# Designed miniproteins, single chains, continued (4): the designs that were tried, part 43

Each design is a single chain, and the fold is of that chain. pLDDT is the mean over its residues in the fold that is shown.

## One batch from the design tools (miniprotein)

Design m13477
Fold by ESMFold2-Fast:
Structure m13477 (fold): chain A 74 residues (1-74)
Amino acid sequence: MTKTHRVDLSPEQERLFLRLFGEAVTRYLRGELSPEEAIAWLEARLRAAGFPEEQVAAAVEYFRAALAQLEANR
């Protein structure tokens, strides 16, 4: 099945996303959040900030993959 969907962030949304992503990563690296807690925190914050569901899902998937890679390299 062919589905074309482009998720384009405004500059303001991109800056907010990077800030929230960085905070989730920082809390995870400090041992304040488990990988699952960091993912849930980021998802909740993106939803609260008014991000569309498709963008939230894409961001969560990307973050989950990044955390899995970090865990595998421990």
Scores: mean pLDDT 75

Design m13478
Fold by ESMFold2-Fast:
Structure m13478 (fold): chain A 86 residues (1-86)
Amino acid sequence: SVEELLALFRELLEALADPSTPEEEKIALYVELLRGYAALSEEEQAKFLEEAGKLLKEWLAKASPEQKARAQAILAKAAERFAAEQ
């Protein structure tokens, strides 16, 4: 559901901000998010993107340049892993 996927996205954002969370766990959370998003209907995907965009904007306003750079690297690795899983 959109609500469950938004909860997972919030968990991912918290993990991305926390340097004590293992990189593999951060990657796994994003892969799970991508799988969940792909399973949504077109209408649910649109609703998720609108709400997730708001959460991301708030996170980016609070994140340090270092946190943003690390998050970008992790998201890139997660996207490659998701693509490899078809």
Scores: mean pLDDT 83

Design m13479
Fold by ESMFold2-Fast:
Structure m13479 (fold): chain A 79 residues (1-79)
Amino acid sequence: SAAAGTIALLEALAEEAAAAGLDDLAALAARLAELVARLAAGDESALPELEAVARELEALLAANPEVARRALARAQAAA
């Protein structure tokens, strides 16, 4: 499913960010994965925090494009 794929990518991103010492990026990626899972389960109360966390994560990813590439490769290898 699209939600499962997104969660797997966000979990891979959290692992790669943590390995790079980017603890804030790792925490945001892990939190976004939790919020995506809640929204996929029908919990619409997750949406405002999901939008806020997604914006913060997007800004940090723009500053760390190689971490994003490694996360995508890890998620694809796990699929």
Scores: mean pLDDT 85

Design m13480
Fold by ESMFold2-Fast:
Structure m13480 (fold): chain A 88 residues (1-88)
Amino acid sequence: MTEEEAIELLLEAARRAGFSEEDVELLRRMLEEGRDEPAIVEELRRRGVTPEQLARFLLEYARLMGAPRSDEELEARAEELTAALLAE
């Protein structure tokens, strides 16, 4: 994954979390500048991003990265296999 692709993934997670377009653009700029996660979180909080939105952002980012979806991916694969078996 390129740096640009990684940034777009984080921006998509922010949009899904309900960030404003202005906060998404700020996040893009901070990521392009290479700011660390604590600095990014602090700046977003100062701009009025709620703790609930930040929590949702982390969950949506994790979903896009596939890490917490390992069980969901297994379930999706099980459904695909079941459908294929029933189609015979």
Scores: mean pLDDT 68

Design m13481
Fold by ESMFold2-Fast:
Structure m13481 (fold): chain A 90 residues (1-90)
Amino acid sequence: MKKLTILDVKILREGPVAELLKSRLKPGDVLTEEELMAIIEEAAREAGVADDKFQPILIFREKDESSSDPNVYKYYIAAGDSIVELTVKE
């Protein structure tokens, strides 16, 4: 089971989903990819985003070029008006 460690949570664009993710994800959290997706989907549902089939949740993942650790990635989450950047160790 693949474990992810949350290193940082940064709000790039504020919104209801960003506020919920900031409250639910903390630096040092260790979770699976499935647990992370469940947290994102639950936050979007509570914000009313997940109930609208025309407002998809977008997740983009890339290598963190600023990190010397090859296992550190940036996860960008766009849901409704919110954009959140997670720094994640895989």
Scores: mean pLDDT 77

Design m13482
Fold by ESMFold2-Fast:
Structure m13482 (fold): chain A 78 residues (1-78)
Amino acid sequence: SGLEEIKKEFEKLSNELLETAKNNKDEKAIEEAKEKFLKFAEETLKIYEKVAPKEFIEEFKKKVEEVLKEVEEILKKR
């Protein structure tokens, strides 16, 4: 289903971003991973916000915010 595909892609991109932020000292690599993750999140919300269950959309938004906060915390420790 489309929602399961979104969940898998979210997990893949969020893990890639978090691992890049933790283990990569290249600011460009981190920025590219973050842009890729944000673009995925924005495109997903644009397509599915009107057709997916409201609970799924709210949890998706919350998880996006949680990933971004973790990335900011990792970067602040530099």
Scores: mean pLDDT 82

Design m13483
Fold by ESMFold2-Fast:
Structure m13483 (fold): chain A 83 residues (1-83)
Amino acid sequence: SAEAEALYNQGIEYINQNKPEEAIEKFLEALRLDPTYTGPIEVMYLYYKENNKPEKAKEFFEEALKINPNHKVAKTYLERLEK
């Protein structure tokens, strides 16, 4: 939806400002509007991986899975972090 895309774009802006906590709030709201949205999941995975914080990515994916327990991409990335 256009609303989910707008929230996603706000999250990207926060990532560019190195404000991951504010980005997470926007990305989780985007996921509440579109529970199948993969963009927030992929961006947060890459951000935390590049910043050597895989545990933060795990926390985010667990929150995403509370919104949509069947989010295939979030499950796949969470499993990857637990290896």
Scores: mean pLDDT 83

Design m13484
Fold by ESMFold2-Fast:
Structure m13484 (fold): chain A 65 residues (1-65)
Amino acid sequence: SAEEREKLIEEIGELVAKLLQKNVGMSPDKAKEIAEINKAIWRRREVSVDTLKKQKELLKKALEN
């Protein structure tokens, strides 16, 4: 559903911002700005829920180690 896709995009955006802060030392404000740009791109491209779930899994693994 569109709601499920939007929720996944929000969750992925949060993970991207966390990874930019943790691995690159980016400021919270700049990391959030970049995450918002990425979210806008994903919304426009209408990527599948399955693709978003795989992306979220990869980002979670990267954040753990």
Scores: mean pLDDT 81

Design m13485
Fold by ESMFold2-Fast:
Structure m13485 (fold): chain A 60 residues (1-60)
Amino acid sequence: MEEEAKKKLEEERERFRKTEELAEDMLKQGLISEENFEAIRKTAEILLAQKEEELRAKVA
């Protein structure tokens, strides 16, 4: 169970990194503002923390 949770956590962390990369690309293309980029990054960080808690609760 814990091994599966660790794999899912790594997948969520990888998704977080990809989200940041996508947001940076969107910012570079002028599709979003710098304020929107910061909001996306903060939201993704909060969601990652929530996913870590959810996965921990499912294992515990």
Scores: mean pLDDT 77

Design m13486
Fold by ESMFold2-Fast:
Structure m13486 (fold): chain A 84 residues (1-84)
Amino acid sequence: RLPTPEQQKQNDLGQAFRDLVEADEADLESARDRLLALAEEAGLDVPKVRALLDRYIAAKKAGNEAEANQAVSELLQLFNEHFS
């Protein structure tokens, strides 16, 4: 498939999401804010994205990998549905 502007936004969101996953605790909020800004630019449901990101960060700080993975899965599904 040819790269499209929508696909590029999806790739940018995916990279920002990977940056969030790899972030240390001190950098989680900055990574969240950057991902949220990209989600706003892409026209996503910002309140829903924010709720999922907050849930993910809380799980990461608690060391709850299962909950973090669930929040991640829901966030990625939201991105895929938006760009489908």
Scores: mean pLDDT 78

Design m13487
Fold by ESMFold2-Fast:
Structure m13487 (fold): chain A 111 residues (1-111)
Amino acid sequence: MKSIKEIVEELTKTLVELFRKLGRPGLAELIQSLGEEILKYIDEGKFDEAKRLLATLADIVAGVARSLGKDEYADELRRLAQEIRAAKTPEELHQILERFLEVVKKLLEDV
């Protein structure tokens, strides 16, 4: 199993690849910056700050999926954003982030 840090690193890389493939270089740059800030908060033990940015990341991806007519992915990503905000422990967040990464990998294959 991957650590939270490893999942966030892979999630960031996969999302950057997704947005570059979609011709959205500005979003790819935003995702890279958000990913770096999330990793910094994780390293500093700032769980609530990391969680807030991860939920924002999920909302951004949901909005893009919706704009592509990928409504099922958009709905799942919006649920993941809500679950991230509701997470009480790093262990709960870890499980949600593994699901977020799997959804993003499937979306990347489907575009």
Scores: mean pLDDT 88

Design m13488
Fold by ESMFold2-Fast:
Structure m13488 (fold): chain A 80 residues (1-80)
Amino acid sequence: SVEEYVNYLKDLVKLKIETAEKYIKLNPNDKKGIRELLESLEREKKEVLELMEKIKAPQESIKELEALFDKAIKKIREAG
């Protein structure tokens, strides 16, 4: 179902964000690695939002995921 795919995508996005935040905490001086993670999150945001639109996910779910990515990206940019 669309609901199952949306929940799966939400869990993957949360895991990716947590993994990125953990990496930055453990490697605060790896400016190149942090930059590559930021670029990766920006690409994944685009891909996930495009997938959400393709599967006709609820607009509230799309906005929730967009906000999660934007919050993480902002936090990483402010830390670097």
Scores: mean pLDDT 85

Design m13489
Fold by ESMFold2-Fast:
Structure m13489 (fold): chain A 62 residues (1-62)
Amino acid sequence: TPVGTVNTLLTHMNGLTNGLNTTLHTYYTTTNPGYGLLLGNVGGTMMVPLVNLNLTVNNLLN
């Protein structure tokens, strides 16, 4: 498998995921402040394992 292509896709996925998470968090915090607080807590808890997994996979492929 072409490792370079996989690395490029992972980089794009990480960028999209981070951008989308930030946009959604901002949107819900502005539109429904109470829900935005809950979303921020859940997102923070889930994002740490996902970011660490993505970094580990990227390091293995690089």
Scores: mean pLDDT 58

Design m13490
Fold by ESMFold2-Fast:
Structure m13490 (fold): chain A 56 residues (1-56)
Amino acid sequence: SAAAERAALLAEFDALAARHKESSPASYTAALVARKRLEAGTVTPEQLRGLRELAA
C-alpha cells in the first residue's frame, strides 16, 4: 500500500540523510526535503516513484 511504501521511504531517507550529513550537503538537504514531503502530505504514484529512485 501507499502508506507502507511511504513508511519504508521515510526510514530510507532518514538513513540517506545520516550517511550524507557530513560528506554531501546537497544530498543531505535533498533527503531532508524528500522526507518532509513524505511526512507532511499525500504523495502521488509519480512522486513516490521519483522518491524511490532517489533513495535507491
Scores: mean pLDDT 66

Design m13491
Fold by ESMFold2-Fast:
Structure m13491 (fold): chain A 60 residues (1-60)
Amino acid sequence: MSAKVKKMQELLDEGVRISKEILALYKKDPNDPAVQAEVAKLTEEQRAINEEIRKLLAEL
């Protein structure tokens, strides 16, 4: 239990950092292809983190 709780805390912290990075990128020119590519990568990372959290919650 404790190890899984610690991993969930780490995933949540990383998710928050990614969300803040995406928000900062959106404040730049959102029509810039480089910005769009970076947002896409970060969005995929956030999606992976959310999936890991779901798995952790479903399998205690």
Scores: mean pLDDT 79

Design m13492
Fold by ESMFold2-Fast:
Structure m13492 (fold): chain A 90 residues (1-90)
Amino acid sequence: GAMAAGKTLAETIAAGAKEALQSDTEEAQRMAGRLAKLAETAKKIVSEDKEISELFEQAAEYLRKAAEDPERVREYLRKAAELAKKAIEL
């Protein structure tokens, strides 16, 4: 169902953010941009669950900020990973 799909997407986003954190700044920003689009898709899939939907919305916002800000890319990726982990635990 939508909840199972949401957890799988949250796991993918958390893993992707972890990989981006281990990459160079330019690659981390490119990965963040791709993960932001995935988080936006995840939000639409779980739209009936406000709590999970809000977590994906915040994760997408931080991932977009990571893609745009090379100085704070690591900080924003860590925040997005934490939000994705919270979505997994629901």
Scores: mean pLDDT 86

Design m13493
Fold by ESMFold2-Fast:
Structure m13493 (fold): chain A 69 residues (1-69)
Amino acid sequence: SPLQEELRKLKEAIRNKDWDAALEHLGRVAQLARGDPEKVRMVSDVADALANNSPEEEILKLIDKVEAA
């Protein structure tokens, strides 16, 4: 699915410390999640974790929750 592909790219950008790419892919994930209020909330949690400089492992776990939803 396009959402799963963008989530994969988001995870890779985060692992590579490529924050410009991470923000680009996060934006695409947010657009693709728009039809699902639960996924929108989860994507917001990812955005907040990135903004608050949360540990990488915690951010990746939040992304995995979006993928599983």
Scores: mean pLDDT 85

Design m13494
Fold by ESMFold2-Fast:
Structure m13494 (fold): chain A 80 residues (1-80)
Amino acid sequence: DKEAEKRLKELREELEKKNDKVGINLIDSLLNNMKASPLAVVKAAEAYRKAREENLSGDARSRAIFKAIQEAEKEEKELK
């Protein structure tokens, strides 16, 4: 919804200021190509930021992102 989209824009702008092309592409791909829910994209972006802060490898970072997406999708299905 509009609020979630606004939050996503804020996260994308933060990544842009850090010149993080990988993070920007992740958000854009989830929104435009995978039709992920705004909640799932927010959770994925937060997982990505934490992985970057901890200097995790690409594999560990990808696993953290996918886990965050799966948890968000399950949460949405349970809430109905």
Scores: mean pLDDT 74

Design m13495
Fold by ESMFold2-Fast:
Formats: structure tokens, sequence, C-alpha cells
Structure m13495 (fold): chain A 76 residues (1-76)
């Protein structure tokens, strides 16, 4: 399904962006992974919300915003 393929791709992009943002802040590998995990989870939650309300594009747009916001995410 194209929806799940795009959703997982966006979740991976959010995770990577969160990891990079945390490492740029001097975070440990463990903290960077945790920060990436938060970004990934938030992207997937956006997709889930879109599915529940019957608007998958709303969910994907939320996930795209999370990829953008993950670059500014504070390290955990």
Amino acid sequence: SKLYEEAYKLAEEAREAGIEAAKAQGATDRQAEATGGVAEGMALISVGVGKVIGDPEFGLEGARKMVEQAKDLPAI
C-alpha cells in the first residue's frame, strides 16, 4: 500500500533528522537514538490520526511537518 510505504519513509526521515539534530547538540549515541525515536513516533502518530479521522493526507502532511521540525528538536 502506497500510504504505508510513504508513512514509513517519512517516519525514517524524521528519525534520521532527530538523530542528526541531537548529535549536533553534543548528545550521546543513546540520547540521539532516543531523540530520533521521539521524532519517528510523532510522525507515526500523525499518520494514525489521519487514518482515524478518515483523512490519510492530513496524517501524511503531519508526518512531513515532523520531518521539518525534527531538525530543531532538543536532545533528550
Scores: mean pLDDT 86

Design m13496
Fold by ESMFold2-Fast:
Structure m13496 (fold): chain A 80 residues (1-80)
Amino acid sequence: SELEEELKKAAGEAGNYLSTAIALKDPSFRERAVQFAEEVVKKLPGTKMLDPEKMSLEEAEEKAREAERRAAELVEKLEA
C-alpha cells in the first residue's frame, strides 16, 4: 500500500540520520555508520542519505527526529 511504502522510506531516513549522528558523536564509529546507511538506502529505494562528512551533529539529530516523527504518524494511520 501507499502508506506502507511511505513508512519504509521514513524509517530508512530515520535510521540513516541516527547512524550519522552516532558517528559524529564518536568518530571511531563513523565508517561503520556510513556502511549501515548505505545498506539501508539499497533496501529502501528512494531513501535520502546525507553525507556525514558535510553535516553537523545538530543537523543530523534534527533530521533524525523529523523522520522519526513522520514514521510515527504513518504508523498511526496504518493502525487506524
Scores: mean pLDDT 68

Design m13497
Fold by ESMFold2-Fast:
Structure m13497 (fold): chain A 107 residues (1-107)
Amino acid sequence: MLLDESRARRLLEELEKARQKLLLEASAEAARFSSEAGSLWTQVQQELKTNGSASPDLLARAARLWNQAASLYRRVSGLDPANRDTYTRQRERALGRAQQLETLLQN
């Protein structure tokens, strides 16, 4: 009995470690896409200041990365409900940036 309880506890601990690792990896991935999208956003702002317009390719790539970041933040909010409000704000920011870039593409 004690050996079976010890083995069950060890398996549960390993499962919890795997779950935490998946959460950390998904959160890190969301942060990376958000960072990359932010860098492209800075490039868009720089082109707007320098040329009065931004490259359609740059606008499209930036919008795509912001939408990907938003999708990832939605996924991690489901994995980490305790921090859902933080991920919701990050998702809303990402969607807002994507919408602004898509509006610039239409002009």
Scores: mean pLDDT 83

Design m13498
Fold by ESMFold2-Fast:
Structure m13498 (fold): chain A 90 residues (1-90)
Amino acid sequence: SEIKKLEEEISKYEEEFFKLTSPIFEEFREQGKSIEEVMEYLKKHNPNLYKILELQAEGAENVDDEEKVKEIMRRILEEVKKLVKEAKEK
């Protein structure tokens, strides 16, 4: 399955992505922020992470459209690769 191959490719970045993002989400959890407040903050202060989360939400809303899910997963993979690469170079 093409979807399964995309999931496997995304999973290769999962550990690094978690290390980069977990401190951000833990801080929001400690502050008692809602998901809506978190998304509003990320849109302004971390637009790359916001885009990844927006694409994940869009994928969940479109689970019945296999071609759209594949397109969204390809975009998620590109954005995650970019986030990880930029973090390693800075």
Scores: mean pLDDT 80

Design m13499
Fold by ESMFold2-Fast:
Structure m13499 (fold): chain A 95 residues (1-95)
Amino acid sequence: SQLSQDELIDEINAIRELAKDPSKRREALERLRELASRSTTPNQYRLVANTAIQISDIAKENGDDDTAEEALRLAYDAALRSDGFTYSMAKALLE
């Protein structure tokens, strides 16, 4: 089914909350990956990419380099499907 803006925002908020818990960070990343698979518009991919960058930053701050690398890769894959790079996306992915 078509992913609505409200459904996307609700799921992103849930994923961001899970990412704060070290034991659930992998679950947060897998849910974001599922959300990416349901995304169809450049705006939806942009929101997924930005959320993946946020998870990567949280993981790095907590020394979880493996999760940070996976999240950054998901951000890159989603960013390629967006209609433009935000400054935060460009900085995180291209620097």
Scores: mean pLDDT 81

Design m13500
Fold by ESMFold2-Fast:
Structure m13500 (fold): chain A 97 residues (1-97)
Amino acid sequence: MEKELKELEEEARRFLEEQEPAMEAARKEYEAWLAENPDLSQEERQKKAAELIEKTTPVAAEWARRGVERTRTEHVEDTKENRLKALKEFRELKEKA
């Protein structure tokens, strides 16, 4: 359990580190867009943020979406088993990308 969890955490960390420059660029694009459009509704801001994240890091976006859905449908405790399941899903999404 612990060795597998650590290996999956390292894989996820390396993948996210590789995507960091793209995420930084997307964040700067989003901030510039907000600065040019200060009177935007919350819905418009959320839509733009979701579009940029989906376009820039589709694997991370899908994994986050699944995490939010699980939190809404069940009370998921922060256990090693639940972390292992979440990280395995991340690996599967990465492999499909």
Scores: mean pLDDT 71

Design m13501
Fold by ESMFold2-Fast:
Structure m13501 (fold): chain A 58 residues (1-58)
Amino acid sequence: GPAPDAEAAAALTAGQRAAVASGNAEAEELVGKGILAGLAGDHAAAREYGEAARRAAE
């Protein structure tokens, strides 16, 4: 598949794992926004939301 789709999926997976591990509500909300962006075809935004979720969980 296209590299942007793979990068978005990897970032969202990492963000989701961090959100679950930390219990951080902000990280969970950012993952949700990233999933919605990915469904809309905005893979760049989905990747950025996944990275933001991972940072929020730190």
Scores: mean pLDDT 83

Design m13502
Fold by ESMFold2-Fast:
Structure m13502 (fold): chain A 81 residues (1-81)
Amino acid sequence: KLSLDEALEYLEKALELYDMPEEVKQKVLELLRDMIENKYSQEEVQKKLAELEKWMLEKGVPQSKVDAVRTVLELLYNEAK
């Protein structure tokens, strides 16, 4: 089981590898923290991931990178909850 700090560190490294803009990185990291700290249900996680996907696409992030970020977020949340 990952700690909150470990999950955030892994996510930050993944976002750096994806060459994400700083605004996107901060938004994604903040969402993972919020999901873990507030123990989101699976339904709440899926809703927030859908909202994040829409926002990232509006920021010009390609669909392939959005899909990768969603997968990593869901994986890290499940390991840290």
Scores: mean pLDDT 84

Design m13503
Fold by ESMFold2-Fast:
Structure m13503 (fold): chain A 70 residues (1-70)
Amino acid sequence: DTLKEIQELMDKINRGEITPEQLLEDAIKRLEEEAKKYNHPEILQLVEESKENPDKILEASRLLAEYKNS
């Protein structure tokens, strides 16, 4: 699942296993694709904000997970 992959990438960034820049770009792209699939404007807005503010990635991922599990 793309969401699980995004969470794994964030964990790897926190662990310093790979370059944050590369992982953030990949995570944002995957999150954007999932957000578009569910067409949630709130999540899409957070994805756009995450391009300038990486901490928004976790917030968007959490919301996407909530919608997927509902």
Scores: mean pLDDT 72

Design m13504
Fold by ESMFold2-Fast:
Structure m13504 (fold): chain A 91 residues (1-91)
Amino acid sequence: EEERLLERLRSILARPPEGMRLPETSALAQLAMEILEDPSASVELRLLAVELLGKYVEREHALPVLERVARTDPSEEVREAARREIERLRS
């Protein structure tokens, strides 16, 4: 259910493990990627998934996914968010 997913993702983003980067195979990273592969997922949910990938997933694994999203996501807002996270990770 989307409302439960939004609540869980917001909770994680509000109180993240400090200084920890998650591997691509973590449940959280897989959830974020699954959301971004789902064309029926809301813009709000996809924006949270982009932020989560950019902030918490290992750079080597987050960058290719974010680059794909920046090129292919149907929402301009989501593509812009992915570009911002890419720039932050490359800085």
Scores: mean pLDDT 75

Design m13505
Fold by ESMFold2-Fast:
Structure m13505 (fold): chain A 100 residues (1-100)
Amino acid sequence: TLLEEILRLMIALSNATTKEEAIAVLERLAAVLKSIPGISEEEKARIDELRAEAIARIEAATSLEEMQAVMDEFLVRAGRVLKEMLDRNPELAAQIDAEI
């Protein structure tokens, strides 16, 4: 499922030890997030901006710790975009609430 793919990519991102691996996983994760049903063109553009910023910061990173911090920040900020999408789509939010 889409959720399983997102979770696998998040795990892959946390296990990335090289810049090339981190960038490749980040690109795939951004593409998957932009494929979520209900996401707007504005929200896709915001994810693309976060992706571009994260890639530039990963390339500039001088340690694994710095690279991991960038990846963590991307996940937090992308999560905020997804929260705004859910807030805008009360029907989808209600479906998620009904499952919990």
Scores: mean pLDDT 79

Design m13506
Fold by ESMFold2-Fast:
Structure m13506 (fold): chain A 85 residues (1-85)
Amino acid sequence: DDEAKKKEILASIDKVLSHLPKLEEIFKKNPELWTEEVKKSIELYIEFLKELKELAENTDLKEFYEKAEKLAKEVEKEIEEILAK
């Protein structure tokens, strides 16, 4: 059961990561949206998703949820700091 749930989580993360090239196309067509703050925020989200994938691959569901929540809060704080500039 937990193994099946982990596979679903990994598939969901991979699906989100697979949408990043389309996001690049949107910014290429709308360069005014590609600000310094947006660039840094996207880079943080990509790193966050990669760390979530590593957690999902290497931890049980309970540890995954606990660490994922902490990681999400850290990413939110960094984005707030970027937006404050």
Scores: mean pLDDT 78

Design m13507
Fold by ESMFold2-Fast:
Structure m13507 (fold): chain A 70 residues (1-70)
Amino acid sequence: VLGLRPMPINTPEDEQRVRDRQVDLVARVLRAHGKWSPEVEEELRQVRDESETMDEFNVGLARVVERALG
């Protein structure tokens, strides 16, 4: 088994990289399902930029996905 190197979440730069990747993935999924809107775009921006912790960011992302797809 070839292991993917896990990304350490130890610095603000590491957290920003994780946030950018997760937001991009969610945006791509929502566009593919026809659930993209200016409201969703703004919610994703707020979650990415305004979440104080990674836990808050993860909860915020989950809420956007659940609301849009659920």
Scores: mean pLDDT 75

Design m13508
Fold by ESMFold2-Fast:
Structure m13508 (fold): chain A 72 residues (1-72)
Amino acid sequence: DEAIREVERALDALGRGDVDGAIRYAERARRLASDNPLVVRLLDEAIRALRAGDVDRARRLLVHAIFLLKLD
């Protein structure tokens, strides 16, 4: 629930062009989801993509993380 909110904040920040904000929210989501190894891996990949400037890849990974968090 809280992890989903932080991923949604990361996506919202990306919609505004705020890459630094998106990274910060994704890192918070990763800490909140630390007991879910698949979600942690997706968020680590999303943060890496954000740092590399690959916004499209980061957005897809963040959306996938929300789907998995809702199923767990």
Scores: mean pLDDT 87

Design m13509
Fold by ESMFold2-Fast:
Structure m13509 (fold): chain A 71 residues (1-71)
Amino acid sequence: MSEEELEKLAEEAIERAKRAIETSKAPEEEKEKWREKLKEAEKLEPEEKRKKAIEVEIELGIIDIEATILG
Protein backbone atom coordinates (compact mmCIF):
# COMPACT_ATOMS: atom_id res chain seq x y z
CA MET A 1 0.00 0.00 0.00
CA SER A 2 1.37 3.41 -0.93
CA GLU A 3 1.79 6.25 1.58
CA GLU A 4 -0.87 8.19 -0.35
CA GLU A 5 -3.36 5.30 -0.16
CA LEU A 6 -2.65 4.85 3.56
CA GLU A 7 -3.26 8.57 4.26
CA LYS A 8 -6.55 8.41 2.30
CA LEU A 9 -7.71 5.37 4.29
CA ALA A 10 -6.73 7.09 7.55
CA GLU A 11 -8.70 10.24 6.60
CA GLU A 12 -11.73 8.12 5.64
CA ALA A 13 -11.51 6.26 8.97
CA ILE A 14 -11.34 9.55 10.92
CA GLU A 15 -14.34 10.97 9.03
CA ARG A 16 -16.28 7.75 9.60
CA ALA A 17 -15.47 7.82 13.33
CA LYS A 18 -16.50 11.50 13.59
CA ARG A 19 -19.81 10.66 11.90
CA ALA A 20 -20.30 7.72 14.28
CA ILE A 21 -19.76 10.02 17.28
CA GLU A 22 -22.30 12.55 15.92
CA THR A 23 -25.01 9.90 15.35
CA SER A 24 -24.25 7.92 18.56
CA LYS A 25 -26.78 7.60 21.39
CA ALA A 26 -23.94 8.01 23.92
CA PRO A 27 -23.93 10.80 26.54
CA GLU A 28 -22.26 14.10 25.55
CA GLU A 29 -19.38 13.53 28.04
CA GLU A 30 -18.46 10.25 26.32
CA LYS A 31 -18.73 11.89 22.88
CA GLU A 32 -16.34 14.63 24.05
CA LYS A 33 -13.78 12.01 25.17
CA TRP A 34 -13.93 10.30 21.75
CA ARG A 35 -13.59 13.65 19.95
CA GLU A 36 -10.45 14.31 22.02
CA LYS A 37 -9.05 10.85 21.14
CA LEU A 38 -9.63 11.56 17.43
CA LYS A 39 -7.89 14.97 17.71
CA GLU A 40 -4.84 13.24 19.23
CA ALA A 41 -5.03 10.54 16.53
CA GLU A 42 -4.84 13.22 13.80
CA LYS A 43 -1.29 14.02 15.03
CA LEU A 44 -0.16 10.41 14.50
CA GLU A 45 1.25 8.58 11.46
CA PRO A 46 -1.47 7.39 9.00
CA GLU A 47 -1.42 3.74 10.12
CA GLU A 48 -1.82 4.62 13.84
CA LYS A 49 -4.39 7.30 12.96
CA ARG A 50 -6.52 4.72 11.14
CA LYS A 51 -6.14 2.21 14.00
CA LYS A 52 -7.26 4.78 16.61
CA ALA A 53 -10.28 5.79 14.49
CA ILE A 54 -11.36 2.15 14.22
CA GLU A 55 -11.00 1.74 18.02
CA VAL A 56 -13.35 4.71 18.55
CA GLU A 57 -15.91 3.19 16.14
CA ILE A 58 -15.79 -0.13 18.04
CA GLU A 59 -16.31 1.62 21.41
CA LEU A 60 -19.23 3.63 19.95
CA GLY A 61 -20.79 0.46 18.51
CA ILE A 62 -20.77 -1.24 21.92
CA ILE A 63 -22.38 1.80 23.61
CA ASP A 64 -25.05 2.12 20.90
CA ILE A 65 -26.01 -1.57 21.22
CA GLU A 66 -26.37 -1.19 25.01
CA ALA A 67 -28.45 2.00 24.58
CA THR A 68 -30.73 0.23 22.08
CA ILE A 69 -31.33 -2.73 24.44
CA LEU A 70 -32.04 -0.46 27.43
CA GLY A 71 -34.04 2.19 25.53
Scores: mean pLDDT 75

Design m13510
Fold by ESMFold2-Fast:
Structure m13510 (fold): chain A 74 residues (1-74)
Amino acid sequence: MSQEELERQRADLLATLEENRVSEADRARVLAAFDGYVAAVRAGASQEEIERQERALLRTYLEALDRAAARRAA
């Protein structure tokens, strides 16, 4: 995956979190998980390690969106 593609994905992720009014703390947590995924890709980590980082990112992202949705419903 190209550096440009990773930067675009990070920007898209941040935009989605902002659109959904995710808290600053949860945005930081999701971006940290994304940065961990990017670090694994850059390091040439195993496919298994990259998939593990992807699952961690997805879990953190969904939890952040769920909390933001609950906050908007209140």
Scores: mean pLDDT 82

Design m13511
Fold by ESMFold2-Fast:
Structure m13511 (fold): chain A 93 residues (1-93)
Amino acid sequence: RPLTPEERARLAERVRASLRDFIDFVKDPEKLKIIATQFGISEEEVKEIAKLIEDMLAQGLSLPEIGKRLKEYADEKGLSENVKKFADLLEKA
């Protein structure tokens, strides 16, 4: 069953808010370490991902476009399956 346009808009806004929260979360060194450990990647790679997402949000890219580019980046860098699954969720939002 496809989502209504209003349901999609509300979901998209919640996901965008979560991405903004993630960017702010990883600005704290303690929280950055937790995220890096959870995804099984380095703290520097988490910073690169956060910056990529921040730049794409600033450019006004759609969530599917952000997901696609994040997936391409994760594949190129050999990042964990958890990052790829997150990117797939954004593509479908």
Scores: mean pLDDT 77

